# Designed miniproteins, single chains, continued (5): the designs that were tried, part 69

Each design is a single chain, and the fold is of that chain. pLDDT is the mean over its residues in the fold that is shown.

## One batch from the design tools (miniprotein)

Design m18373
Fold by ESMFold2-Fast:
Structure m18373 (fold): chain A 74 residues (1-74)
Amino acid sequence: MELVKLSEEEIKKVKEILNEAVALLKAGASLDDVVAAATARLDELFAENPHISEEEKEALVAAAVAMLRGLYAG
């Protein structure tokens, strides 16, 4: 798993988004709704941080979606 070039603050923001997504899954939200919400919040973070490359953005979204799907399935 390759490390994305993120600052400590950006890493904290990504963790916050993922923690909120996990909380929604535990509250009984559908996986599709949670993935959509997490993706929208990541897109907002990327819009505020234009130094993050498109490749890094795609890798982060893919990793977040894979993690959420893994938690839902197992």
Scores: mean pLDDT 76

Design m18374
Fold by ESMFold2-Fast:
Structure m18374 (fold): chain A 73 residues (1-73)
Amino acid sequence: MPTVDEVLEEFNERVGKKIEELEKKLGRPPSNEEIVKIIEEETEKMLKEIKDEEAAKALKDYANLLIDLIKSQ
C-alpha cells in the first residue's frame, strides 16, 4: 500500500505533468480555473485507486487546501 507521503508525491507529479501538457497545448499559461479543474480530476482519479483510508483523507484535504489557495487569489 502506498504511504501518505508517496500518494501526495504522486499527486503532485500527476498535477504538474497535466499543467505542463495543457500549457504546451494552449500555447499560454493555464488559468486558475483550468488548474482547479486539473486538481479536481486528478484527485477523483486517485481516490478511486487508493484503498487506504488515511492516505485518501490526506489527499482530499491536501487537494481542497490547494483549490482554496488558488481561489483566494
Scores: mean pLDDT 82

Design m18375
Fold by ESMFold2-Fast:
Structure m18375 (fold): chain A 69 residues (1-69)
Amino acid sequence: MEPPEADYVVAKVVDEATGTSYYVVTGVLDGRPIDVVRKETKEEGIEAVEKRSGTRPSSIKEMTVTVAP
């Protein structure tokens, strides 16, 4: 049986005050968030959501959020 498909939202957060960046990956199934992870890389975040939720991405929506000081 194939794992259920979910929509993944990958947000790259850039903190300009500290010069650091990280990724927040959210798995969404039937319009509801099923998991949220924070990782240093996009790949690690996607893999973590896949492993924790048991889903596969049907779509990956990427966005960048810049936090100004």
Scores: mean pLDDT 80

Design m18376
Fold by ESMFold2-Fast:
Structure m18376 (fold): chain A 96 residues (1-96)
Amino acid sequence: SKEDLEKFKEFMELVLEEAAARLAELGASPLGGAEPRTPEQAEARAALDEVIDEIIEMLRTFGVPEEKIEAIREAARTQTLAELAELINKVFEEML
């Protein structure tokens, strides 16, 4: 439903914000695809990758086109978490 989609958007925004803050605290690069420099950065990025995979699976379930899913995957590797969150938010806005 629209309400479930709006709740998922809010949840996603909070999770990505928390992940970005965690990586910043650890001194990690803001780029999603950058190599981790410490074990703590590697663990934080592994957890983030799992969250991104879950977000992608939910977006597929909501009927997001594969071309947009691929754009999100590319952003997860090449963009900052803030830019990734903005891209996902734009996808949600197009669905609402």
Scores: mean pLDDT 76

Design m18377
Fold by ESMFold2-Fast:
Structure m18377 (fold): chain A 79 residues (1-79)
Amino acid sequence: SAEDERLLAAFRQAVEELKELLKNATEENLEEVERAVEVFREQAKQILAAVSPEYHPEIEALLKEAEEEWEKLKEKMEE
């Protein structure tokens, strides 16, 4: 539906905003970044509950992509 497409577009925007935040993360703002990741996970759960099942694979793929970027950042911060 048009509403599902709008929600998906908003979620894609949230993914890009999170990726930018992760790209600019420092040790000083890591706690803020961790909170942003938690908020993003909650948003992902809400959109999955709101949209048609046909959109779930794309949302799950975007969530996985964001989680992989977060794991890369954590590994980098260990150095």
Scores: mean pLDDT 83

Design m18378
Fold by ESMFold2-Fast:
Structure m18378 (fold): chain A 57 residues (1-57)
Amino acid sequence: ISPELAAILRGFGLPLEKGEALAALRGEDPEQMRAIVPELPASLVPAVAEALRLTHA
Protein backbone atom coordinates (compact mmCIF):
# COMPACT_ATOMS: atom_id res chain seq x y z
CA ILE A 1 0.00 0.00 0.00
CA SER A 2 1.33 3.48 -0.85
CA PRO A 3 2.22 6.07 1.83
CA GLU A 4 -0.47 8.37 0.41
CA LEU A 5 -3.25 5.78 0.72
CA ALA A 6 -1.97 4.63 4.12
CA ALA A 7 -1.98 8.25 5.36
CA ILE A 8 -5.60 8.73 4.24
CA LEU A 9 -6.73 5.46 5.86
CA ARG A 10 -4.84 6.20 9.11
CA GLY A 11 -6.06 9.81 9.22
CA PHE A 12 -9.68 8.68 9.16
CA GLY A 13 -9.22 5.61 11.36
CA LEU A 14 -9.95 3.17 8.53
CA PRO A 15 -8.51 -0.39 8.55
CA LEU A 16 -5.15 -0.63 6.76
CA GLU A 17 -5.70 -4.39 6.26
CA LYS A 18 -8.32 -3.55 3.62
CA GLY A 19 -5.90 -1.26 1.78
CA GLU A 20 -4.77 -3.95 -0.68
CA ALA A 21 -8.38 -4.71 -1.65
CA LEU A 22 -8.98 -0.98 -2.15
CA ALA A 23 -5.79 -0.69 -4.24
CA ALA A 24 -6.99 -3.54 -6.48
CA LEU A 25 -9.98 -1.36 -7.49
CA ARG A 26 -7.61 1.36 -8.84
CA GLY A 27 -10.14 4.05 -7.95
CA GLU A 28 -12.59 2.82 -10.60
CA ASP A 29 -15.54 1.63 -8.49
CA PRO A 30 -16.71 3.87 -5.63
CA GLU A 31 -19.59 1.51 -4.73
CA GLN A 32 -17.16 -1.42 -4.37
CA MET A 33 -14.82 0.78 -2.31
CA ARG A 34 -17.62 1.42 0.18
CA ALA A 35 -18.50 -2.29 0.20
CA ILE A 36 -14.90 -3.06 1.26
CA VAL A 37 -14.80 -0.17 3.79
CA PRO A 38 -18.40 0.65 4.80
CA GLU A 39 -17.13 3.20 7.35
CA LEU A 40 -15.64 5.28 4.49
CA PRO A 41 -17.57 8.59 4.25
CA ALA A 42 -19.06 9.38 0.82
CA SER A 43 -17.23 12.74 0.86
CA LEU A 44 -13.87 10.90 1.06
CA VAL A 45 -14.55 8.50 -1.82
CA PRO A 46 -13.12 10.87 -4.50
CA ALA A 47 -9.96 11.51 -2.44
CA VAL A 48 -9.37 7.79 -1.81
CA ALA A 49 -10.08 6.99 -5.49
CA GLU A 50 -7.49 9.60 -6.56
CA ALA A 51 -4.94 8.20 -4.09
CA LEU A 52 -5.54 4.70 -5.46
CA ARG A 53 -4.97 5.92 -9.02
CA LEU A 54 -1.75 7.70 -8.00
CA THR A 55 -0.45 4.64 -6.10
CA HIS A 56 -0.88 2.49 -9.22
CA ALA A 57 1.84 4.55 -10.96
Scores: mean pLDDT 70

Design m18379
Fold by ESMFold2-Fast:
Structure m18379 (fold): chain A 73 residues (1-73)
Amino acid sequence: SKEEILRIVALQIELIGLEFQIQLAARQGDVEAARRALERMKEVGEELIRLDPSMRPRVEEMLRRAEAIVEAA
């Protein structure tokens, strides 16, 4: 449905925003804030995969990048 497509788009935008939040927190040395944003990113990613299973490889790749940023912080 149109409502479902709009929800999928909204979740994708939220994931992108969370990745930026993780990058900013890591740059500031706020590892705890970066870890909290990563946990939220995992929750949003799981909801996106539930609505659109074809998004799994993209979500998993984004999470791997985010995890690497947090570990390097």
Scores: mean pLDDT 89

Design m18380
Fold by ESMFold2-Fast:
Structure m18380 (fold): chain A 100 residues (1-100)
Amino acid sequence: SLEEKLKKAKEILEEVREKVREAEEEYKRLLKEKASKEELKEFLEKLEEISREVAEKEKELFKIARENPDNEEIREITREVILEEARLTLIILQLRLEIK
């Protein structure tokens, strides 16, 4: 049903938001504490794993969006997940620059 699909889309958004929020907070903490290159490398590996998990959830959400193209709430949730994924990607790119 549409109600079940909307619930699933909201669950995906909440899970992705939480993962990205935790990644941003940990990244800021590591920079503030002047973490070693080894600690930054370990964090990068963890973020790359989280990025793969987010990509899998995004694929599921894109399927829901394709099956419900006229649903405004699903469209909005999909946009928000894309923005969260972009934020995570920026952290990964910044972290790679710090590690060199």
Scores: mean pLDDT 89

Design m18381
Fold by ESMFold2-Fast:
Structure m18381 (fold): chain A 85 residues (1-85)
Amino acid sequence: SVVEEAEKLKEKLFEAIDNKDEKAAIEYLTQLGRLLRENPENLELLEIALEVMEYIIKNGSPEMQALGKGAKKDLLELIEELKKK
């Protein structure tokens, strides 16, 4: 399922961040972003992406942290909009 693919990407992203492998982290973020674009109303996917952004904010480089903060804001707005339905 798409959710299983996103969970796998989350695990790979956490590992890349822990290893300071920013190139791998960006590649996995790009793949996750594609899944979100293909499934824009999938609340479970948005929540997995939110967990990824929270991890990046806590453990990433300063540049990755800034990226994660921006993405988190957008994800929270999307999640709240979907929960109103």
Scores: mean pLDDT 87

Design m18382
Fold by ESMFold2-Fast:
Structure m18382 (fold): chain A 74 residues (1-74)
Amino acid sequence: SEEQIEQLENIILEGILLVAAADPARGEAVAREVSRLVKQGKIEEAVELAIRAVGEVDPARAEELRRRYEQVLK
């Protein structure tokens, strides 16, 4: 649904911002790859990429984003 897509996009955006706050260059690289995946219709792969990138800088926040992602998929 559109609401589910919006929730997934919010998870992606929060993830990119968290990575960029810790490492701006890494955040930019993640944003580019996420944009590529979203344009290909691979939004779930984009969310997974963003959460994994957050896990490298803030594991606790990555776990919170993963729980939200799993809830959206139900």
Scores: mean pLDDT 87

Design m18383
Fold by ESMFold2-Fast:
Structure m18383 (fold): chain A 76 residues (1-76)
Amino acid sequence: TPAKQAEQAVAQGQDGYLFSAYQTGKSLAKEGFSRELIERTARSFGLVLAGWYSLDPEEMAERLTRAALEGAEEAE
């Protein structure tokens, strides 16, 4: 159905944003930025994305924050 196709397209876009958050977290950690700053930045971006795609703000913020922190952890 069209709704199912839209859900799949949104999920695909989310995977790209999660990967971008991971890479950004890794880069910021390598530059010496604090985990607190990385977490706050990712959480804010997640809230913005939730608004754009009409998704749950808490779930999106948590997903992006987790991806960014995983990237930061890999840098150290």
Scores: mean pLDDT 75

Design m18384
Fold by ESMFold2-Fast:
Structure m18384 (fold): chain A 66 residues (1-66)
Amino acid sequence: MAEKYIELTKEYIERGDYKGALEAENKALKLAKNDPELIKKLKEVSPRDVVLRGVAAALIEVAEEI
């Protein structure tokens, strides 16, 4: 089940849906808390780092454009 949310997180990132990716990652983390290997896989994908950097970049671009 956590694996399904890890896959969804990756798909949302590829689509540019950072909000959906963050929600899916949070669900994966809740389910994977009992499995350090699943947490490791999620960390290797770095959804938080990728999503947070993407969101930060988008916010900076909007501020600079306006």
Scores: mean pLDDT 64

Design m18385
Fold by ESMFold2-Fast:
Structure m18385 (fold): chain A 74 residues (1-74)
Amino acid sequence: TVPVERRELSFEAETSVPMGERVNQITLELRAQGYRLVGASGNSAGPGEETTITLVFEGPDGRRVVVTITSRWK
């Protein structure tokens, strides 16, 4: 059994733009470490609502990294 690494990031923002930037930053960081994006799911909410994005990466020997990013847009 290959262990699954989980990472969680939460923040608040005045717009949805920082969420897209954080997703891009995490993707680039993990790609630099030999991981590839194999799955992504999420939704964008309106002001005052919570947005959650889940990214699944695969690295050496099938190792999986699951990153959950939560943001509240005001």
Scores: mean pLDDT 70

Design m18386
Fold by ESMFold2-Fast:
Structure m18386 (fold): chain A 96 residues (1-96)
Amino acid sequence: KDELTLKFLEKLEELAKKNELGVEEVQRILAEVYGLPLELVRKMTPFERALLLALAGIARGLSEEEIAERLERELGVSRSTARRLYRILRERIEEI
């Protein structure tokens, strides 16, 4: 419906299929699709980075455990914290 959002999701699916979903790759696609300076996108808070990783994982159809593992690796949080964060982010995404 929003053309930019559809392009963003399509590019996320392509990265997901290549197993290349990481924070930096998602930030690069955001910058490209929305025409934002990459430096601004790279200044994202840990919460914003977590939200992008959760969105990317959900778009690929990854499980809670697979997304939590990625959040643990990328943010340096414990697995239990990553699972809790994923649940919060999933609920927020479902509200959109």
Scores: mean pLDDT 66

Design m18387
Fold by ESMFold2-Fast:
Structure m18387 (fold): chain A 68 residues (1-68)
Amino acid sequence: DLAAELKERLARGEITANEVAEELKARVEAGEISEAEANAIGKALAPLAKEEAARRRAEAEELARALE
């Protein structure tokens, strides 16, 4: 199950939201999944991807402040 695999990797920080989008696009281009399936997976993972992006942004801001 591609959606479950990507969800686990995203939750573990092994893959970024951008990498998930690239993986889905690559699989559509290769004919492995449909565009509709890729959109459904992307929509299901969007809340987790948004949370991950917000967390990374907060960590980057904290690091930048620590370096001042």
Scores: mean pLDDT 75

Design m18388
Fold by ESMFold2-Fast:
Structure m18388 (fold): chain A 100 residues (1-100)
Amino acid sequence: SDFEEAKKLLEEMLEIGKKEAGTEEAIKRITELSYKILQLLLRAEARVPASQRAAASALVDEARKLLGEFIKAVKEGNIEEAEKKAKELLEVLDRLEALA
């Protein structure tokens, strides 16, 4: 599913951050993976029933914000903050999946 794929991509982003935090190559790879996650979430939002689309849209916006905060934490070498943002993002993904 799109949610299983998004969760796998997020796990890959976190592993890259842990191994290569603060490198230009790691940030480029993480940024590319974040765009793939957003694409999957936008596809999921489009398939949610009309009555739930406002809620789904708000969750996608929160995911976008958390992905940006995750990338910032990795750029700064703050792995503890990156792990915290990844956990918050997983909770947003679970809430969005419940609407689908």
Scores: mean pLDDT 86

Design m18389
Fold by ESMFold2-Fast:
Formats: structure tokens, C-alpha cells, sequence
Structure m18389 (fold): chain A 66 residues (1-66)
């Protein structure tokens, strides 16, 4: 899976968890990492940093699920 595809998957998951009333603090943390990854991917920035941000976002989304 490309970084772009993974970003889209995590953005979709964030929306689903928000709709289900997930933990708002964890969702805000996930959103921050998703936003950072999106900027890096769109601007052609550091791929390793973008990958790290996506992994952090996934971790926070896991914590946000109730």
C-alpha cells in the first residue's frame, strides 16, 4: 500500500470513529498526525517522517475506538 492509499484509509477510519462517538482527545491526536502526513505527502517531503506520522495516527485511532 502506498503512503497516499494509507493516508486515505486512515482519514476514512477517523471519520467512522468520529461518527461512532470515539474518544475526542485520541481523535484530535490522530488528526494532527494525519494532517502532518498529508502535508508531507502532498509537498513531496520526507517519506520516512510521513510513514512515522501515519503509524502514530493509526495508534491513536486504535485508542479512540470504544
Amino acid sequence: MSLRERLEELEKRLEEIKKKGGDQTQLKKAQGHIDAARRLIEEGGDEDVAESALRMAESYLDKAEK
Scores: mean pLDDT 82

Design m18390
Fold by ESMFold2-Fast:
Structure m18390 (fold): chain A 64 residues (1-64)
Amino acid sequence: SAEEAKAQAQEALDVLVNGLKLSEDAARQRLIADYQQAVDDYEAGKADASKLASAKAQLEYLQA
């Protein structure tokens, strides 16, 4: 359908924009989201402590 085609085109655009136009603020927000996801995954037993530590280190590096 035309609606499905528009949704697919929007998803392709979002992938391109994220790949080509990441600002420092967008990169920081992504690392914060990655850290929050790593905490959730660790608490759910889906990831080990090394994943959480890696995400935390990257976030702290950008916040300095």
Scores: mean pLDDT 65

Design m18391
Fold by ESMFold2-Fast:
Formats: structure tokens, sequence, C-alpha cells
Structure m18391 (fold): chain A 99 residues (1-99)
């Protein structure tokens, strides 16, 4: 619906913002990883409810790009942050298989 389409736009901007932070040389904090994982979960939830296959694909692709950027920095992450990242990656893989 229109409201979900507008929310998708906001979530895409949020994912792009976290991706920009993840690509800087600055170390990621546990809070950065938790916030990014929540944005990915929001993107998955919206993708599951959206009728528009283009917006669905765009949300899932943006979420995957963010998770890949976080994965590139995994060696500097705490064990808790790595676990949160792995859980988010698994949820995205499951959503991509179902959609």
Amino acid sequence: MLEEEMEAGVVLVELATFLTVAKTPKPLTDEDVRAAAKAVERAIRLAESLEDPELRRELLEAARALLEALEAKKEGLSEEARRILEEARERLREAERRL
C-alpha cells in the first residue's frame, strides 16, 4: 500500500546511511551493528508485505549490501556483534528463499 511504499523509501535511506558508515575506516561499535541489523529486519518485514516486486528487490538488495559491508569488518567486531550479524544474514537468506 502507499504507506508501506513510503516507509520503504525511508528504510532504503536508512540502509544507505548505515552502509556509508560501514564503508568508512572507523571501527564499528556493537550499537552500530545492532542498529544496522534492526534496519535489515525492517527491510525484510516490508519486503514480505509489499506487492511491488521492484521495491521488494530493492529493499532486499540494499539489506544484502549492508550485511556484506558489515561482514567485511567482522574481524574487528565483538563476539556479540558477530552473532547479531550472523542472525541477520540467516534471516535475509530465509526471506530471499521465501520471496
Scores: mean pLDDT 82

Design m18392
Fold by ESMFold2-Fast:
Structure m18392 (fold): chain A 80 residues (1-80)
Amino acid sequence: EPLVQPPLLSEAERAAALARLREWLRAYFSTLSKAEVAAVRDRVIAALDRMIAATTDPRVRAFLEEIRAVVEEVADEHLA
């Protein structure tokens, strides 16, 4: 079966990408009110949950779950 093989990041590259996402989200959320952070978090998490449910590739699912965890973590920091 022809599989679309997206470029796979190394462990270090994946960690760096997630760290960059955390930095960007922290900067972005710092410009928003708590209500706006909650609304953005809810919309992004809903979209990610839909993508995760539709995904059959375990590698893509794992990466989406990592992104989801980062979004929740950073949003929780701003809603505390």
Scores: mean pLDDT 78

Design m18393
Fold by ESMFold2-Fast:
Structure m18393 (fold): chain A 68 residues (1-68)
Amino acid sequence: SMEDELLRALGELADRMTAARVAGVEAGLSLEEILERMRRVIEEHVAEHPEFAETLREMGEAYLEEVR
């Protein structure tokens, strides 16, 4: 179902953003560089799942606010 596909896409985005954050912290990147990489992950994921663009961006932006 579309709902199952959305939940999967949301989970995959959360995992990708978490991985980018962890990798950035371990590499000693600045907060600005980490946030930029996480924003790139959001846009790449939205491009892969355009049917869920609004919901994916909303979750991604909420995650970015949590990292600040």
Scores: mean pLDDT 89

Design m18394
Fold by ESMFold2-Fast:
Structure m18394 (fold): chain A 72 residues (1-72)
Amino acid sequence: SNQGRRSYSSQAAHYYNQAQRLLQQGVRDPSYIPQADQYRQQALDYASQVGQDVRDTLNQQLSQSYQNYLSQ
């Protein structure tokens, strides 16, 4: 149980970082945005396995990043 939650947390962080990286690249090349969206969904799916509060926090952070990069 605890090891499973840590594994899901690690996966959520990994896909969160990948989504952020591709979203930043998407500012100059929009072809990266669909892949960023896929990694965003993966991050949220893994975060949901950790807990609803973790998923909601991650979703809020990703939503803020999307707003910031798309308004740049």
Scores: mean pLDDT 82

Design m18395
Fold by ESMFold2-Fast:
Structure m18395 (fold): chain A 100 residues (1-100)
Amino acid sequence: GVTEFAIEMAKKFLKKVKELLKKVSKEIQEKAKPLLEEAEKLIEEAEKTGDVEKALEALEKLAEALDVIEEESEDPEVKLEAGILRGLIGIVIGVVKLLS
């Protein structure tokens, strides 16, 4: 269902953002890490409760982490990857809201 889709997409984006964080400075990692930790907790809560709003909140936290990475990184490939992932998260949020 829509909730299961949102949870699986949030998990996939969490993994991608964690991989992207390995490519950035410690200062950027420290700024983004609390947002990832919040997203991970929200994903766990969504899985436990079936609450689609928790999955949407997780996607929003991942989007915020990607905004930090894009703004603070000097690496053009990292900036591009962050921008693409942020755009894809926006599409997923839109789809979930349309179908909820």
Scores: mean pLDDT 90

Design m18396
Fold by ESMFold2-Fast:
Structure m18396 (fold): chain A 68 residues (1-68)
Amino acid sequence: LLEKARELADKGVELAEKDVSQKDQALSLIEAARSAAERLMEEDAEQGKKALEYVDEAQKRVDEILAK
């Protein structure tokens, strides 16, 4: 689950960097990563917190790319 949250977050950032016209899809990937991290929180709070921190950083990165 941690790996899945990281992979989805990374894909969201990459998509935003390569193609700004796919804004909705990039944000959808970040949302999917957040959902995976929230599910991980239910199974393992420590790993879930790490996943949520990673997703928050990825979302901040996507927001910065889309705000230019």
Scores: mean pLDDT 79

Design m18397
Fold by ESMFold2-Fast:
Structure m18397 (fold): chain A 94 residues (1-94)
Amino acid sequence: MKLTPEQRKHLEEALEHLEKALEALERGNYEEAAKHLREAAEHVQKAVEAGLEALEGAPESLRYIAELVLEGNVETARKAVERAIGELKQILSS
């Protein structure tokens, strides 16, 4: 996928927040993890607004994962965050 510089910047910021969310989950800091997931969602939303329509559903999915974390569904949330990190890394490496 060919990214514009603006789309790339927003996805790089989203990836940074997803990695911080994963670290917070590993430490058991669920409030911090949820905060980083919501911040990642905001950055993905900015990439969508910059024309990356393929990720249109991703911000809502990331906000849902934040809810799973706060409800204590940590294993499902962790796997979802790991998949999101992998997907963004694949997009950014193209």
Scores: mean pLDDT 88

Design m18398
Fold by ESMFold2-Fast:
Structure m18398 (fold): chain A 92 residues (1-92)
Amino acid sequence: SLKEIVSGLLKGTLRGSALEEAVAELKSADEDDFVSAVVEEYSNSPVPQETIARFAREAYQRIQNGGGLDEIVDLDVRIAVEELKFAVDKVT
């Protein structure tokens, strides 16, 4: 399913032909389905759902415009940076 593909890509568990097939599926995926899958993957994150959805939509647009795996890596890094900001804000 698209959720399993998104989860595998973001967790870095896909290799070889499975990784290539997963990236190809993202290029044919519906934007709202992709955004929902990303939001679900980060459901336990302290980052607001709206922020994750915005980053996911930006990543989707880059993938549609010729991007690939690098856009998924960028998405994961951007969310990790926001999670770090929330963690730092708790240390007062």
Scores: mean pLDDT 80

Design m18399
Fold by ESMFold2-Fast:
Structure m18399 (fold): chain A 93 residues (1-93)
Amino acid sequence: GELEAFAQRALERAEELLEEAKELLEKAKKGEIDPKEAVLEAEEILGIAELIRAVVKLLEKKTGKSYPELLAKIEEIIEELEEILKELKKLAE
């Protein structure tokens, strides 16, 4: 249905955000981008991923449907994004 399609697209967007953050980390490690600018971009990426999680949780609450496996995957992506941000902050020191 439309709700399952929306939830799946939310996961796909979160996966894309993780790939963007991994690319930022690689570029910062290679000296191709200022680590301080990479931190700012990674913080924005993490913020968007957290909003995606909040929207999925709101959708569950409003519809009475649950997407536990999909939500767990988004939470794992957020944890990976937090670790990438931590590494970028160390490079910016």
Scores: mean pLDDT 87

Design m18400
Fold by ESMFold2-Fast:
Structure m18400 (fold): chain A 68 residues (1-68)
Amino acid sequence: MSPFEQLLQRALEEAREWLKQHPDASTRELLAFVKELMDRLLEEGVPEDQVHEIGSAVARELGELRAS
């Protein structure tokens, strides 16, 4: 598994656990979580393009889980 795939998988797992703890989270709170996650990845030295891809994937996953 590539370093990018490992980061993506970890971010998705973190997002799913966050949603379990915050099942009534608003769209605003979901977006705030995604922003905090992206900011943290940037601070860790992850390339900006990869951070944006991870952020988009996490936002989509959280939206789909809430719609289900």
Scores: mean pLDDT 82

Design m18401
Fold by ESMFold2-Fast:
Structure m18401 (fold): chain A 104 residues (1-104)
Amino acid sequence: MLDEIAEKFLEEYLKKKWGLTVEDIKNLTDEEKQKLRRDFVNVIIALAIHQTAAQIEGNYDEFLAWLESLVGDKELAEKVADALFKDPSATIKALEKQLDKYLS
């Protein structure tokens, strides 16, 4: 399910970049949650830009490598890339939903 891929992407991104688990996120202050929310909004924007560039230039492998660098999980990066190329709008909306669920 697309929501499950989006949730796992948020979780693995926060774990890799910030060293935070889902349990850690629940215990954050409002200010800390807002900081993480701003960071992940920038990731969502970057996903849209990089996906569009990869589609125009045909650089799927470069896009996949960049996604893998964000989450540290090749299988997850492949699932996210496939979702973005299949339906970028639905994938972005799923990521926004997880952002609102965890970092509101």
Scores: mean pLDDT 86

Design m18402
Fold by ESMFold2-Fast:
Structure m18402 (fold): chain A 68 residues (1-68)
Amino acid sequence: AVPSVEELLAKYLPLIREALEAQDWERLRAIMKELKPLYDQLSPEEQQEFEKRVQALLMEVLAAQAAA
């Protein structure tokens, strides 16, 4: 079955966070390659929700790193 946006968020947001916090760009690239075909199966509304959640995560990690 095609995973829902909530299932993709639950699986991939923690992995993206870990890669961003570690500044492991090779790992982030690998995650994005795996995620892309699953993301492309989402509805436009689900894609927008996913993008908003990833953008929020990126801003949180960057703000935390800037504060250190």
Scores: mean pLDDT 81

Design m18403
Fold by ESMFold2-Fast:
Structure m18403 (fold): chain A 61 residues (1-61)
Amino acid sequence: SLTSEETARVVGHAIRLVGLWLEGATPEQLRAEADRIAAEMKSPEAQAAVRRLGDRILAEF
């Protein structure tokens, strides 16, 4: 499972991605940023969580 630190980072990145969307970022830019963030996560579970978050944001908005 995710550590508390990894969970906090994922939440911070979620806020950042929503901010970029509100500022007019394209779906392509949001996907690129989510992939960049996922690549910086040290665990496969954290990487998968960031990617799923990006997918949810794009599906809802």
Scores: mean pLDDT 73

Design m18404
Fold by ESMFold2-Fast:
Structure m18404 (fold): chain A 55 residues (1-55)
Amino acid sequence: MEKELRLIGAAARGDENTMKELIKEGVNKDKAIELAKKTLPPELADRVIERINKL
């Protein structure tokens, strides 16, 4: 859960280096995407999900 929230935050900021580090640490991308859809406004959720999927 904590790593998934960090990934969402990094993606919202466009911090690709932090996103890559979290993926190496074994963050669950699917859980991060699910959380983004539940917690963020639709426009921000779409941007976050796109950035996560681009990796």
Scores: mean pLDDT 81

Design m18405
Fold by ESMFold2-Fast:
Structure m18405 (fold): chain A 70 residues (1-70)
Amino acid sequence: MAEAEAKAREALEKAREYVKKGDTQSAMEALQLAIKHIKTLESDRALRAELTREYFEVGLELAKASVAKS
């Protein structure tokens, strides 16, 4: 349902903001929440694929930020 999509998008948006602020722990928690909501979209394959791609994109940005500070 649209509710799960909205919650997934909100969690991904918060994860991106935490990555920009360097808050690795909060970013990881937001990504975990996002993937939980994405999994509830099992009946909409196209939407789930799109949101899963965004999830991995944010995760990669988090990984790059962590390496850049080492």
Scores: mean pLDDT 78

Design m18406
Fold by ESMFold2-Fast:
Structure m18406 (fold): chain A 80 residues (1-80)
Amino acid sequence: SSLIEEVKKIKKETVEYAEEKKKSLSEKDKAELEELLDAFNAQVDKMIEESKTEEQQKYALELVKLWKEKFKKWADMLLE
């Protein structure tokens, strides 16, 4: 499904964003970012597995986009 491929792309982009952020963080902040990233990845993987219909896949895509934005905002706060 193209919708699920888009969800996977957002997951990959979020991981890449986190890896870039880790380069400038303390060891403690890196650990916190990694825990949040693991939680994000687990939730995305669950949505991919459970999204069987096109409507569920559209919902998953919108939800994952929202989770990515929240993750980025939280990660940006670590650099204040």
Scores: mean pLDDT 84

Design m18407
Fold by ESMFold2-Fast:
Structure m18407 (fold): chain A 79 residues (1-79)
Amino acid sequence: KEEEIAKKLGISVETVKRFKERMLKAGLDEETVNRILELLAKLAEKGKDVKSYRKKIMQALLKGDRETLEKIIEELEKE
């Protein structure tokens, strides 16, 4: 649920939707996008700085830097 993710991340539902849409437009599949959002929400629940991770993901997507994006996802899964 986008509302639950927004609450955990401390951002608006609209911001979550925009972030999701931008990841989809950058060529990520819906399953991967949902996985990233859930991992970020889990990190936020642990009190970790998810704003930094969201910025890193967006920068990697804007640059088409797939290797950096994959590394970020791997870091999120390890946390």
Scores: mean pLDDT 78

Design m18408
Fold by ESMFold2-Fast:
Structure m18408 (fold): chain A 81 residues (1-81)
Amino acid sequence: GPYLLKWKQEREERQARLDAAAAQSPEIATLVAEYNEKVKKAREELLKLPDSEKQTAVDKYNKELQPLIDEIDAKIAALEA
């Protein structure tokens, strides 16, 4: 449906931006790799939880990942400036 198409487009645009930045900066590539590894581990833990606990765990992982996301975003913004 329209929602799925918009979600796919947003994900593709975000991934293209990350890939372009990583290709231009080894430092950003390293941070993106670290982020992907942490996300993979968080996803594995989420799969072990009942649905009633997933929202709380997502909020916790988002808070724990936020400093790394902020660092990546700041470096991409500096690269694009």
Scores: mean pLDDT 77

